# Designed miniproteins, single chains, continued (4): the designs that were tried, part 80

Each design is a single chain, and the fold is of that chain. pLDDT is the mean over its residues in the fold that is shown.

## One batch from the design tools (miniprotein)

Design m14945
Fold by ESMFold2-Fast:
Structure m14945 (fold): chain A 65 residues (1-65)
Amino acid sequence: SSEVKEYIQKALEYLKQGDYEKAAEYLKKAAELSSGETKDLLLGGAINARAGDGKGAEAAIQKAM
């Protein structure tokens, strides 16, 4: 659980920097350690980040937490 939170924090940092590729990478890592709705939301966040939708990615993360 703490490792998932650390990956999510890294993803949020990269979203703020505009580094959507690294944000998506860390969201995928967090999703790999998650299950159910949380996993689906984190994967959705990664898809949004890859599409350049930083706001959508952040919304998905907040919903997953």
Scores: mean pLDDT 86

Design m14946
Fold by ESMFold2-Fast:
Structure m14946 (fold): chain A 54 residues (1-54)
Amino acid sequence: GKVEEVIEQALKGAREEGFSEEQLEALRKVLEANKDLDPVSLADVAFLKILSLK
């Protein structure tokens, strides 16, 4: 669904930007924990988590 697409796109983007496997795992865990949110809210969570990992 759209939620799974947000998770996969966020992980793909972070991987292409050179994030480590540990950073990608931290991002995945946060997104999986919040997959009950709507896709827009989940995308916001992804953006904030990516900023926190830089």
Scores: mean pLDDT 83

Design m14947
Fold by ESMFold2-Fast:
Structure m14947 (fold): chain A 82 residues (1-82)
Amino acid sequence: GKIEVYEIGDVKITVDYGTNEIVIEHGDFKETLKLDLDNVAQNIGQILRLIGLQLDAELAGNKDMAEAYEKALEIAKEILSQ
């Protein structure tokens, strides 16, 4: 599978299109999202979680993390549109 890496400030986003996994890293912080093309309920849950995390980061004033979650949400929507 294809692996892509995106960098937003000091935040690194790694996407594995073979496993449909998105990993977000910032310093010691690491978060993993797993998408399942055959599980609509899980995918909706992951999208809602990403929206919540983006809003939480914005409220905390963490601009780089907010932009990273927005990018992860964009990538997740792209994967699920296939």
Scores: mean pLDDT 80

Design m14948
Fold by ESMFold2-Fast:
Structure m14948 (fold): chain A 89 residues (1-89)
Amino acid sequence: MEELIKVRQEIAGLVQEAVEYALKGDFEKAKEKLEKAIELARKNGLEEVVEVLEELLKILEESEKEGKPEEFVERAREKLERLEALLTK
């Protein structure tokens, strides 16, 4: 389970970076970080984590289309909380 703990930490770091980039309005880098997190979660069989990350990516893309970066974090808050719970166990 050593590798899985490290993978969860890497996913958490990527999500944190994605949120930081989204808040700065850098949606391109935010999407890059979320897509990398999805790939890593998928490779490690973290199906529930993949589901939440894909929902976060959709919220990010919708926020980018509307030009409202501040709304991403507000809309994603519940998903981010669920993701933290999944990654800390």
Scores: mean pLDDT 80

Design m14949
Fold by ESMFold2-Fast:
Structure m14949 (fold): chain A 71 residues (1-71)
Amino acid sequence: GTQDLIDEILRLIGEVLSLIGEIFELELKLKKLRDENGDPSEIAAIEKKMLELRERIKELLQRMKELGKLL
């Protein structure tokens, strides 16, 4: 019913917020590595992970948009 749909949307919001927090932590780590002339391979690995997390957020936001159309 409508309540189950709302509960699923709220769950997805929580997942998106968690992923945003992970990206924030990775951005701080990336800044530190760049400032310290860190290992280019480690920098590339963090950038790749951030891209994967951003794509996951995009997928979750699209799912939320589709569920919202049913409200």
Scores: mean pLDDT 88

Design m14950
Fold by ESMFold2-Fast:
Structure m14950 (fold): chain A 92 residues (1-92)
Amino acid sequence: TAQAMLDAARATAEQLVVPELDKLAEEGIISKEVAEFLKRVVVGTGVPGLAAWLARQAEKDGLISKEGRDKVLEVLDKATPAINAAEAAAEA
């Protein structure tokens, strides 16, 4: 079902993305506020591509450094195949 797919994507995003974003905030690479915002987007939607787009916009708006943007994009890119696989498995 569509709900099961969404729930699987959200759960996988929470497990893989949240700890990495928290680590980037603890290391001072991104602000706590940016980390919390991106966590809400990726966990709330299950769509890492939307969080990636928002990270790029945040860099353009001066809310995040280029290094911080690149680190966030790397986290999202690494998590995306697992999120997509979990969603596909829930569809079956």
Scores: mean pLDDT 84

Design m14951
Fold by ESMFold2-Fast:
Structure m14951 (fold): chain A 112 residues (1-112)
Amino acid sequence: GPTVTQSPASVTVKEGGSATITATSSRPLDSADDVSWFKQKPGQAPELIIYATSTLAPGVRSNFSGSADTATGTATLTISNVEKSDTGVYFVRVQVGDDTTVGPGSTLTVVS
């Protein structure tokens, strides 16, 4: 499967600020449908935030947005107007052909 990296590995933002997480695949993406983003907190199951690159999962706050450049294998998650509840590890899942790869995660910490 492709190698997937995420940047930054960790970021701290104040409440009301914004964070951008970029994932890069070693291979071009076949489709925008091949990109999803998950949030995980310690001791909890992963929560789907975005699927098909830019589609919000049901019940997810509209402060999340996603985009991708399939030719370069780059996907971006933007979290605007952050709240303390947005603290967690965000990781991308990409599919290229029959291979599914999960990124290493990016830790967001929201402070007062």
Scores: mean pLDDT 84

Design m14952
Fold by ESMFold2-Fast:
Structure m14952 (fold): chain A 77 residues (1-77)
Amino acid sequence: AVEEAEELLKKGDELFKQGRYDEAASWYQKAAELAEPVDPLLAARAYFHLANAYEKMGKEEEAEKWRQKAIDLVNAA
């Protein structure tokens, strides 16, 4: 589960480096969802990456939503 989430996060990072922010966001969201029940800190990292992808797409409200989700997970851990 953790290893799968890390692999999905890596796929998102590769797409993000290519400027494919919408696709990167999809992989980051899958990574976060997989990590959340077993590793909240890994999920928080994935949600921060998701927020960055939305920011690159000009979706500021969505970026802030996911950034807040990540902060909440870090504070709960």
Scores: mean pLDDT 86

Design m14953
Fold by ESMFold2-Fast:
Structure m14953 (fold): chain A 90 residues (1-90)
Amino acid sequence: MISDEEAELEVTRIALSVYAVILKRAETEEEQLEAIDAFVEVVRKALERLPEEYRPELLEEARRLLEEATRDLPEELQEYARRKLEEVEK
């Protein structure tokens, strides 16, 4: 049976994937910034709730999804996304 921790990790992964798609489809800078902030907030909340052992896996997946979602965006937005994610890793 799925544990509470496994359920939280799976819900987090789904949420990250959804926000990554929203970010990739965002047409305005305002929408892109909002999607980046929402994505990073999902990561922050998950890191507060999940056991330490899941932290490396979650952060690696978040980095990969965020890089893919921001690839076609201006460099300044890619840098913004990277820095916001780095802030929650600490």
Scores: mean pLDDT 82

Design m14954
Fold by ESMFold2-Fast:
Structure m14954 (fold): chain A 67 residues (1-67)
Amino acid sequence: SLYEEALRLIEEAERAIDRGDLEEAQRLLAKAKGIVGELANAGDYQTAAELVERLRELEKRIREAEA
């Protein structure tokens, strides 16, 4: 499932932030954004919207970690 793949990428990105690997976190964020685009193209707008909210929080955490 695209949804399950996106969730795994988000969890991996959060772990990358925790270990200070911001390059890996940004790479995983970009992959998750790609899946959101695929879900939207498939008509799964509600699932895509939920993931967009989670990705925005993740992006904020990456920016804050850069200090």
Scores: mean pLDDT 85

Design m14955
Fold by ESMFold2-Fast:
Structure m14955 (fold): chain A 88 residues (1-88)
Amino acid sequence: SAEVERLLRELEEAVERALEIAREAGWSEETLAELERMAEALLALARAAAAGEDISDAELTIVGPREPELGEAVGEALLAVQRIRELA
């Protein structure tokens, strides 16, 4: 649906913003690579939810870093996945 497509786009934008904040914070390449892996997993969950697949609450749990802005962006991304799951 158009609504699910919009939520996926918003999630992709939020994930990219979170990674940008982490890069600007001067984190190590190892930490950035870990965040990129987490971002890929989150987007995979969102796409599975959009396809009507069942996803567990445990899979939505992400431990945020110390940066408040990054934690907020991750929270928004998880909310988007939950909304996609609810609509699918």
Scores: mean pLDDT 70

Design m14956
Fold by ESMFold2-Fast:
Structure m14956 (fold): chain A 114 residues (1-114)
Amino acid sequence: DEIDRLVDALLAATTDENEREGLRGAVEIGKEVAERYKKALKIIEELPEEEKKKVLEYIKKSIENSENVLATGHPGAYALVAYFMQGLIEEGFEEAKPYLERAKAALREALANA
């Protein structure tokens, strides 16, 4: 809801069609990645403990890699991280919360400077 409002406002402020399409594409990728992870987590419940631990570690590394994505400084990267982290938080990954808040702050700043 808040992410959608920030992204919609930023899209409305973006006058370049190529930049607007890039932002829309990043939004769709972020949503798709979140949805794929949600589906994967249902499968992970059925895995042996050893394999489950490995997958959870890869998810944590993906969350930490959001710092590098945010560091690109692109509004599309902020939107991608915001949607992805929101999806992971819904599945119980509390460690995603700091990255979601940073992505939202970056989106708010991008909108203020638009």
Scores: mean pLDDT 83

Design m14957
Fold by ESMFold2-Fast:
Structure m14957 (fold): chain A 91 residues (1-91)
Amino acid sequence: MAEERARELYEEVLRLLEELERDPDPEVAEAARSLRALVEEAMEHLPPEELVPVLERVRRLLEEARRADPFEAVVLLSMAEILVAVALTVA
């Protein structure tokens, strides 16, 4: 169950990141690309039980970023990046 859920969330997160990478604001697009690299690393190295809560929080932040102005979107993407980076260092 956790492995399947992690895969589903990973696919959703990548879809949202792909959308944000196409944003006309270059700072939003760059932040999304940086976050994607960390998410891909997390999927490769973290166990599913640790991935699920991280990816669920990242997905929520990305959904908010989609509706935000460019400045707020960059802040939300930076928060998601910190969340993933912390998970990679303490897992």
Scores: mean pLDDT 85

Design m14958
Fold by ESMFold2-Fast:
Structure m14958 (fold): chain A 85 residues (1-85)
Amino acid sequence: SVLEEIEKLLEELKKAKTYEEALKLAKEILRLAEPYMPVERYIGLKLRIIGIELDYELGLISEEEAMKELIEIAEEALEEVRKNE
C-alpha cells in the first residue's frame, strides 16, 4: 500500500547520513502523500521544504537541523495519509 511505502521511506529518511539523501527521500514521501491531502496542505509542506533548501544553501541552518526539519515534514505527510485515506 502507499501507506506502507511511505513508512519504509520515512525509516530510510531517519537513517539518512547526508542532507542530499534526506532531501530526496522527503520529496518522494511528499509526492506519494499528495493525493491524500488538501492542495493547501500539500503546498504548505512543499514550501517548507523549499525554505529548508534555501536556508541550507545560505548557510543559515546546519545539515543536522535541515535533516531534522525534513523528517518532521515527512512525519506530517504520513499523518495526512493515515487520516485522509
Scores: mean pLDDT 90

Design m14959
Fold by ESMFold2-Fast:
Structure m14959 (fold): chain A 59 residues (1-59)
Amino acid sequence: LDSADYGLTPREFQVAYWLARGKTNKEIGEILFISEHTVKSHVKSIFAKLGITSRTQLV
């Protein structure tokens, strides 16, 4: 994943990195020290920016 090509913020890139590795929203929140709700918001933004609909497309 290249953040510059997709317009991802550094935080969104971090979330996308862990999503690509099969981590749940809860696990990503624990890893990044943010709430699961905040992770879910980032996931929504990432999917919109990348034009994807599922985590499997990040592999």
Scores: mean pLDDT 76

Design m14960
Fold by ESMFold2-Fast:
Structure m14960 (fold): chain A 64 residues (1-64)
Amino acid sequence: DALENGLLQAEAAAQQAIREGLKDVTFTIVVSDPGGKNTSVIKVTVKQLSEGEYEVKIEVEEMP
């Protein structure tokens, strides 16, 4: 499932941002299935709440 793989990539990217000490960052991952028929946009926001504490928000938007 392209969306499931995209969500795994989003989680990995969020963890990488945390490891790099980013305080407030938003990035977008675009995934398509192998046939290119469905495209999903995954928006990931990582926000530092306190030292060593982060909030990760993942939002998914399906493209028509």
Scores: mean pLDDT 75

Design m14961
Fold by ESMFold2-Fast:
Structure m14961 (fold): chain A 89 residues (1-89)
Amino acid sequence: MSPAERLLRAAARIADAAADPSLSPEEVLELTREILEELHAAGVISEEEYEEAMARLDEISKLPDEDVPAALFRLVSALTARVLARLAA
């Protein structure tokens, strides 16, 4: 699997979890952390991209529960765009 394919599958997993009404915000945030750690361990995202994504995730964890899904969609979209641009360079 290419780095871009792995990234897009990871982004889809986070988006699906954020849209799942059966999951609590805490469960979605924890799953997002695990997926970011997997992407970093696989070398798909850089150390800098990982640190910035984790810092944003910590900020999102402080939001009201109703705002968490939209904030996660924004985080995943921004990270995906950044990483795909780097991989294409």
Scores: mean pLDDT 86

Design m14962
Fold by ESMFold2-Fast:
Structure m14962 (fold): chain A 67 residues (1-67)
Amino acid sequence: SKELIEKGKELQREALRAGEEGDVRRALELLSESSKLYSKAYKERGDEEKAKKYEEWSETLRREAEE
């Protein structure tokens, strides 16, 4: 659970760097992966509501990256 959250934070930092370099598509992709990890972490903790929200956000970010 904690390991998934820490991995998600690392991906968020990579996304910030990609955004700063002007690579918006990569930034959205990395944020999508981060959100998926947060969803898994919250599911492990029994927080189904947060898990679902992060899963939906991951799907939205992935779709935006494909545009």
Scores: mean pLDDT 83

Design m14963
Fold by ESMFold2-Fast:
Structure m14963 (fold): chain A 88 residues (1-88)
Amino acid sequence: SSLELAEEAVRAAERAVEAAEKGDITGAIGGTLRAIGELIELERDPNAPEKLIEAARLAVQAGFYALRGDIDRARELLKKARELIESV
């Protein structure tokens, strides 16, 4: 379901942030790429709620901020993504 895809995107980005905090850049890249994959799949569904697509986009952005070393910004984006999922 579109909800499961959005939740998987956020979980992948959460793992990317955790990996980046530990200096595991390979893990951070892997989590970010997984979040991108989930977003692409979600955007292919014409019935996907806009809030779930936005949540997945925020998850992808969080992965990129984590890769840049901006962990605080990454966590803020993940919090917003979770709030969007909970509002659907």
Scores: mean pLDDT 90

Design m14964
Fold by ESMFold2-Fast:
Structure m14964 (fold): chain A 70 residues (1-70)
Amino acid sequence: SAQARAAALLAEVEAALRARAPSDAETHGIAMARSAVESGRRVDEALALLAATLRLQGRDDLADKVEAGL
């Protein structure tokens, strides 16, 4: 399902960020995306905001991955 794919994507992004201390913005973005996936509401919007946050933090690799998964 789309929800399962989004959950798997979030787990992968979170694991990659765990390799270094995430910024407050990255932590907030992950929390919002997780909440959206769990509720099944505004998932695409939350993932788009997460991708934008990752790109602003210089994590273009992860931003591209999130955008490709939309």
Scores: mean pLDDT 77

Design m14965
Fold by ESMFold2-Fast:
Structure m14965 (fold): chain A 76 residues (1-76)
Amino acid sequence: PDPETVERVRRLYEDARRWIEERAAAAGLDLSDETIDREATEAAILRAHREGIPLRTIAEALGLSVATVRRILEAF
């Protein structure tokens, strides 16, 4: 996959983590790192897929299998 596209997906994940952390703090919620990681991963996958990024590239960027990425997308 294209390194710039891989970096884009990783940036989407990091942006999602910050967004979730800021919203949780504003709501007085103490979310576990595991919960933040799960929600950020799901958000990054959905956003990247919507941008037309191939599942293989998303999987590589996030350290997941293509099957895992597809399963997450199927849940939505």
Scores: mean pLDDT 84

Design m14966
Fold by ESMFold2-Fast:
Structure m14966 (fold): chain A 69 residues (1-69)
Amino acid sequence: SRSEELVRRIREAIERRSPVEEVARLAFEAIEAGATPETLRKLAEYARELGLPEHAQVLEVAARLVEER
């Protein structure tokens, strides 16, 4: 699905240490495609494990936006 494709692209962007702005854009596209808060939080945890706190914060914000709907 589009959601699964975007989640994969977010994971790859985290692994490549892409700019935070790219991860933010992909995260918001993933929300529109139906990504769950749980999936976004798992990506945030992965970003934290790789030492990327700003990437993790963006993904946590994205997860909260889905939960507030």
Scores: mean pLDDT 86

Design m14967
Fold by ESMFold2-Fast:
Structure m14967 (fold): chain A 74 residues (1-74)
Amino acid sequence: MEKELEAEILEALGRMYLALGKQLYKQGKYEEAIESYEKAIELFRKALELDPENEEARRLLEEAEKKLEELKKE
């Protein structure tokens, strides 16, 4: 139960950083967007370590990784 709660908190924080990264990207703040996506990736990876069957966290991790890869190609 404690691990499930921790995974949910990590996923929620990851979502916040992913959303922040998207907003920073739209504003042309690419360096700050990269930092936010990297934090989101770290948080989603930790959530998946605690709950490997969390399909939503996996989907969000893939989204954050794709967004980060797009920025690094610039």
Scores: mean pLDDT 83

Design m14968
Fold by ESMFold2-Fast:
Structure m14968 (fold): chain A 53 residues (1-53)
Amino acid sequence: MEKEEELKKLGEELAKLQELDPELVIKALLELAKEYGIEKVIKEAKKLLEASK
């Protein structure tokens, strides 16, 4: 199974949570960086940021 697909879904959930609790989103991103690697998390976060504009 692709860990990248799981990370994408988590990223979408975090983007939605940012409307309610941006602090929690930052903490969750740090945990994802520990699990999947910083580069993977940054790439997915960058894609979400660009999509959000």
Scores: mean pLDDT 68

Design m14969
Fold by ESMFold2-Fast:
Structure m14969 (fold): chain A 56 residues (1-56)
Amino acid sequence: MEEIKKKIEELKKKIDEAVSQGRNDEAWRLVQALEKAKRYISLGKFEEAKKLLDEA
């Protein structure tokens, strides 16, 4: 889904911004959310991936 790819890119930008601002705890949480979402996408579970991306 194109929408999911856009959400992933947005999340990556948030991670980069959090790191640049010294918010390492938030950056770590976002990284975990991204990794879980990528796993669900690889499994074809786009619905669960969307939920994770929305939570992040």
Scores: mean pLDDT 79

Design m14970
Fold by ESMFold2-Fast:
Structure m14970 (fold): chain A 87 residues (1-87)
Amino acid sequence: DRERLAARALAREFERLARVGDEETAELARLAAEAARALAEGNEEEAARLEEEFVEKGQKLAETNPEAVRAVLEAVARAARETEAAL
């Protein structure tokens, strides 16, 4: 249950970031939101595939746009706080 709560919180925060971030941040956030949603739904294969794509894209963006990576990390921190609050 906690794992699925965390995945749902991540999906919400990344969906929000995808709407307010710049183009590169929004693209990375959309991938993260899809991965989190797949994880929340129990689709482990799709979640793993999207997570791999997210990590690869994030590593490339860290070199050219470190602010996009920072925004993603802040979204993760917010999702963690939401998960704790929902307990």
Scores: mean pLDDT 81

Design m14971
Fold by ESMFold2-Fast:
Structure m14971 (fold): chain A 82 residues (1-82)
Amino acid sequence: MKEKLIELIKEAIRYLKKYLETKNEEDFKKAVELLNEAGELADKLNLPDEVKELLREAHLALVQKDIEKAIKYLEKALKLLE
C-alpha cells in the first residue's frame, strides 16, 4: 500500500511537470485527481503527520496555481516515504 502511495505521488509529479511544459488543462486535472487519491490513501495508512502536511501543502499550492511549489512539496513527501 505504501508502494501505491509512492506511485500516485510520482505520477502526480509527472503530470505537473508535463503541465508546466504543455499548459494542457487535462494534465493539471489528472495531477489533482492523483493527489486527491494520494491524500485519501495517506489518511487510510495512518502515515506520519509530516507526510500528510506535505500532501496538504501541495494541494494548497495547486489551488493557488503555484505548480513549482506543489512539485517541491511532493518531492519532499517522497523522500520521507523512503
Scores: mean pLDDT 85

Design m14972
Fold by ESMFold2-Fast:
Structure m14972 (fold): chain A 72 residues (1-72)
Amino acid sequence: MTEEEFDAEVLAALALIVSAIAKMDIERGINPEKAKKAQELAEEAARYFVEDRDIEKGTELLNEALKLLNEI
């Protein structure tokens, strides 16, 4: 495994954790529209990390998801 592949897998795992946190907020009724958007962005970030290996684009989407979660 290359260092770049390792970084992508770790970032994908973090994105999925962020998605899971957003899903829990949706299930609890905590700002569900923002939480749903954060979940969608985090899942898209994970796809960029794993499928496209686009760390820059994936990181942009993950940061947007985290910003939305901080606003909840």
Scores: mean pLDDT 79

Design m14973
Fold by ESMFold2-Fast:
Structure m14973 (fold): chain A 58 residues (1-58)
Amino acid sequence: SKIEEIAKELGVPKKYVEAAITLLQEGFSEEQVIQYLVREGGLSREKAEKLVKAAKEL
């Protein structure tokens, strides 16, 4: 439910919220996760930074 709330609030597909959480749990740095979301997810850097911040609070 909280993943869906983050996706809706940021206007981002749920799959990228799940990906951000998984990559952070696997030990990737915040910058590496931001770069993934921008390059593979097509997110703006601003949205990627907000998503990573929200994912860290889960």
Scores: mean pLDDT 86

Design m14974
Fold by ESMFold2-Fast:
Structure m14974 (fold): chain A 92 residues (1-92)
Amino acid sequence: SMIAEQGAKEAADALRKSGAEAEAEAKGNEVIITGRKANYSQQAAALAGAVAAEFAGAKAEVKVEGDTVTITLTAESPEIAGKAAKEAAKGL
C-alpha cells in the first residue's frame, strides 16, 4: 500500500532527523520501524510514538536491544498501518 509505505518513510525520516540511523519497512498490514545508535531520548520518543500509533488503531510493539529500537505496528489494513506510522512519526 502506498499509504503504508509513505507512513513508514515519514517515521524513518523523523527518527533520522532526531539523530538516529533509521529505516522502515511496510509489509502488508505491518510497518516496522528500526532505529540504530538510538540514545535514551530517542528510545523514549519511540515509546511515545508507539502509544500514538495505538491511538490511530494499530497494535504497537517496541523492542529495545542495546542502542537499537524496533517498533512493529500491526493493523487491520495497510492504510491503518500507514496512518499509525504517520502518528508515530509525530512523536519521534
Scores: mean pLDDT 83

Design m14975
Fold by ESMFold2-Fast:
Structure m14975 (fold): chain A 79 residues (1-79)
Amino acid sequence: SNLEKGKELYEKGLEAEKKGDLETAIKYYEQSAKLMEKTDPKLAAKALGYLARVKQKMGDSVGALEALKRAQELEEKAR
């Protein structure tokens, strides 16, 4: 399912970030959030929060703010 695959990609994102592969972590967090945004918006928002953190580490402040905005929108929809 999209939820199972999204969760797997989220875990792969965490593993990539732990290894310092920030570009790979970004790709996994983006894919994870996209797959889960309708089924589990809270977990999708969490993935977008980690995406924002990684983008900030890479000096992409604009991309980080965009990811945080997407996370906030999903958190509001989850209420």
Scores: mean pLDDT 87

Design m14976
Fold by ESMFold2-Fast:
Structure m14976 (fold): chain A 86 residues (1-86)
Amino acid sequence: DELRREIFEAARRGDLYELGALLGKYGHENGLSLKQLAELLTTPDEEGRTVIDIAHEEGHEELVRGLLNWLKRNGIDITPLLERLA
């Protein structure tokens, strides 16, 4: 989907502001819960990479940390994501 691709491209660029805005828009337009947004961030694309994987591969540590902190603050277990990044 186009919006999902834009989210992945924002992660590739390290644009934390744009990524946050796109996630908010995606959630609002589709009525997604925090759990469903977390699932989006942890679900691999057709190439086997998540949003967090792409940001990590591009060296955007601050963006990765921001996403992980956001998930943790909203009660999401980030342990599987940390294992993937190791």
Scores: mean pLDDT 73

Design m14977
Fold by ESMFold2-Fast:
Structure m14977 (fold): chain A 64 residues (1-64)
Amino acid sequence: GTTLLAVRHELRELLGMTEEQIEELLAMARAGASLEELTDFLVERVGASRRDAEGAARGILAAV
């Protein structure tokens, strides 16, 4: 299954996210944020493409 370690590594390496951004995104997911809310964070705050953001958001929701 998807691990938090694998998700953190992909967010850092593929999307160039800071540890602060990763912790904020994971906190949102643990607080019950939707796929759409996580995707919008990645697009608007990180600058990810919508396609990459949706994939990452799905991975986060599977890991938390």
Scores: mean pLDDT 82

Design m14978
Fold by ESMFold2-Fast:
Order: structure tokens, then sequence, then C-alpha cells
Structure m14978 (fold): chain A 61 residues (1-61)
């Protein structure tokens, strides 16, 4: 459906934006802050990837 396809694109863009934002921030952080930011990024990416997988499965059904 066009609505599901649009949402899949939106989640993909959110993932890309999140990665770009974190890459910019990592350059300005201490080693301790960097490790924490990378852990937070990984968790958020995992959640978004799970949402993307769910939407793709729904589209393919």
Amino acid sequence: SPELEAEIVRVGEEIADLQAEHDRRLATLSPEERAREQAELARRLEALTAELDRLVAELEA
C-alpha cells in the first residue's frame, strides 16, 4: 500500500538522519561520552530496524 511504502521510506530516512547526527556528535565527544553515544545509537537503530522489518513484513503479506 502507498501508506506502508511511505512509512518504510520515512523510517529509512530516520535511520540515515540518526546515523549522520551521531557521526557529527562523536567527533566532539570524549572517549567516555563516545562509548555511551555509540551504545545509545545501537539501541535506537535496533528499535528502528525492528520497526522497518515489521513494516516490510506487513507490506509483503
Scores: mean pLDDT 83

Design m14979
Fold by ESMFold2-Fast:
Structure m14979 (fold): chain A 116 residues (1-116)
Amino acid sequence: MIELVESGGGTVAAGGSQTLSWQISGDVDKIVLLSWWREAPGKLPELVASLTADGTTRYAPEVRGRATISFDKEKSTATLALSDLRPEDTATYYGVAVTEDGRVVFGQGVPLTVVS
């Protein structure tokens, strides 16, 4: 069974940088898609970044050029590095993993608050 444990949230000043991470327990070789999602107050949940097993990355327009998604299989760690943070980046961020058998695994989420 695959489980996700996020870290790296908190309160950050606008213009700052923050790295969000999640540890993956279980068989990481079965993961075909890793993604970061966010749910902001008053907004629908939105995709921030994704990484497929073939190494293809995708970024939401709102974070393009400010976000980098990566995965370290040896450490079983997925990261989302965010720069030039804005108050509109305030949200709960969570990992989502999809396995080769179609199972979807959600992390519990980590809050990030960006203050002006």
Scores: mean pLDDT 81

Design m14980
Fold by ESMFold2-Fast:
Structure m14980 (fold): chain A 77 residues (1-77)
Amino acid sequence: GSLESAEALKKLGNEHFSAGNYDAAATAYVIAAQEFESLGNKEGAAKAYNNAGVALEKLGKYDAALAAYEKAVKLRE
């Protein structure tokens, strides 16, 4: 992926989250995070995984949310 596609997916995730489409938001954030990781942008990836975790919590998917948060923490260390 490119930085532009990672940023676009993050924006798409934000738009879905604001609309209450938490499943679509979580999916967009995870793909954005993976693209940021492939680019070596650990902070961008960590922020996107954190946003995915919040969306997953809104869906009641607590185990998946925890896994996303743990990925964000590991990327910042």
Scores: mean pLDDT 89

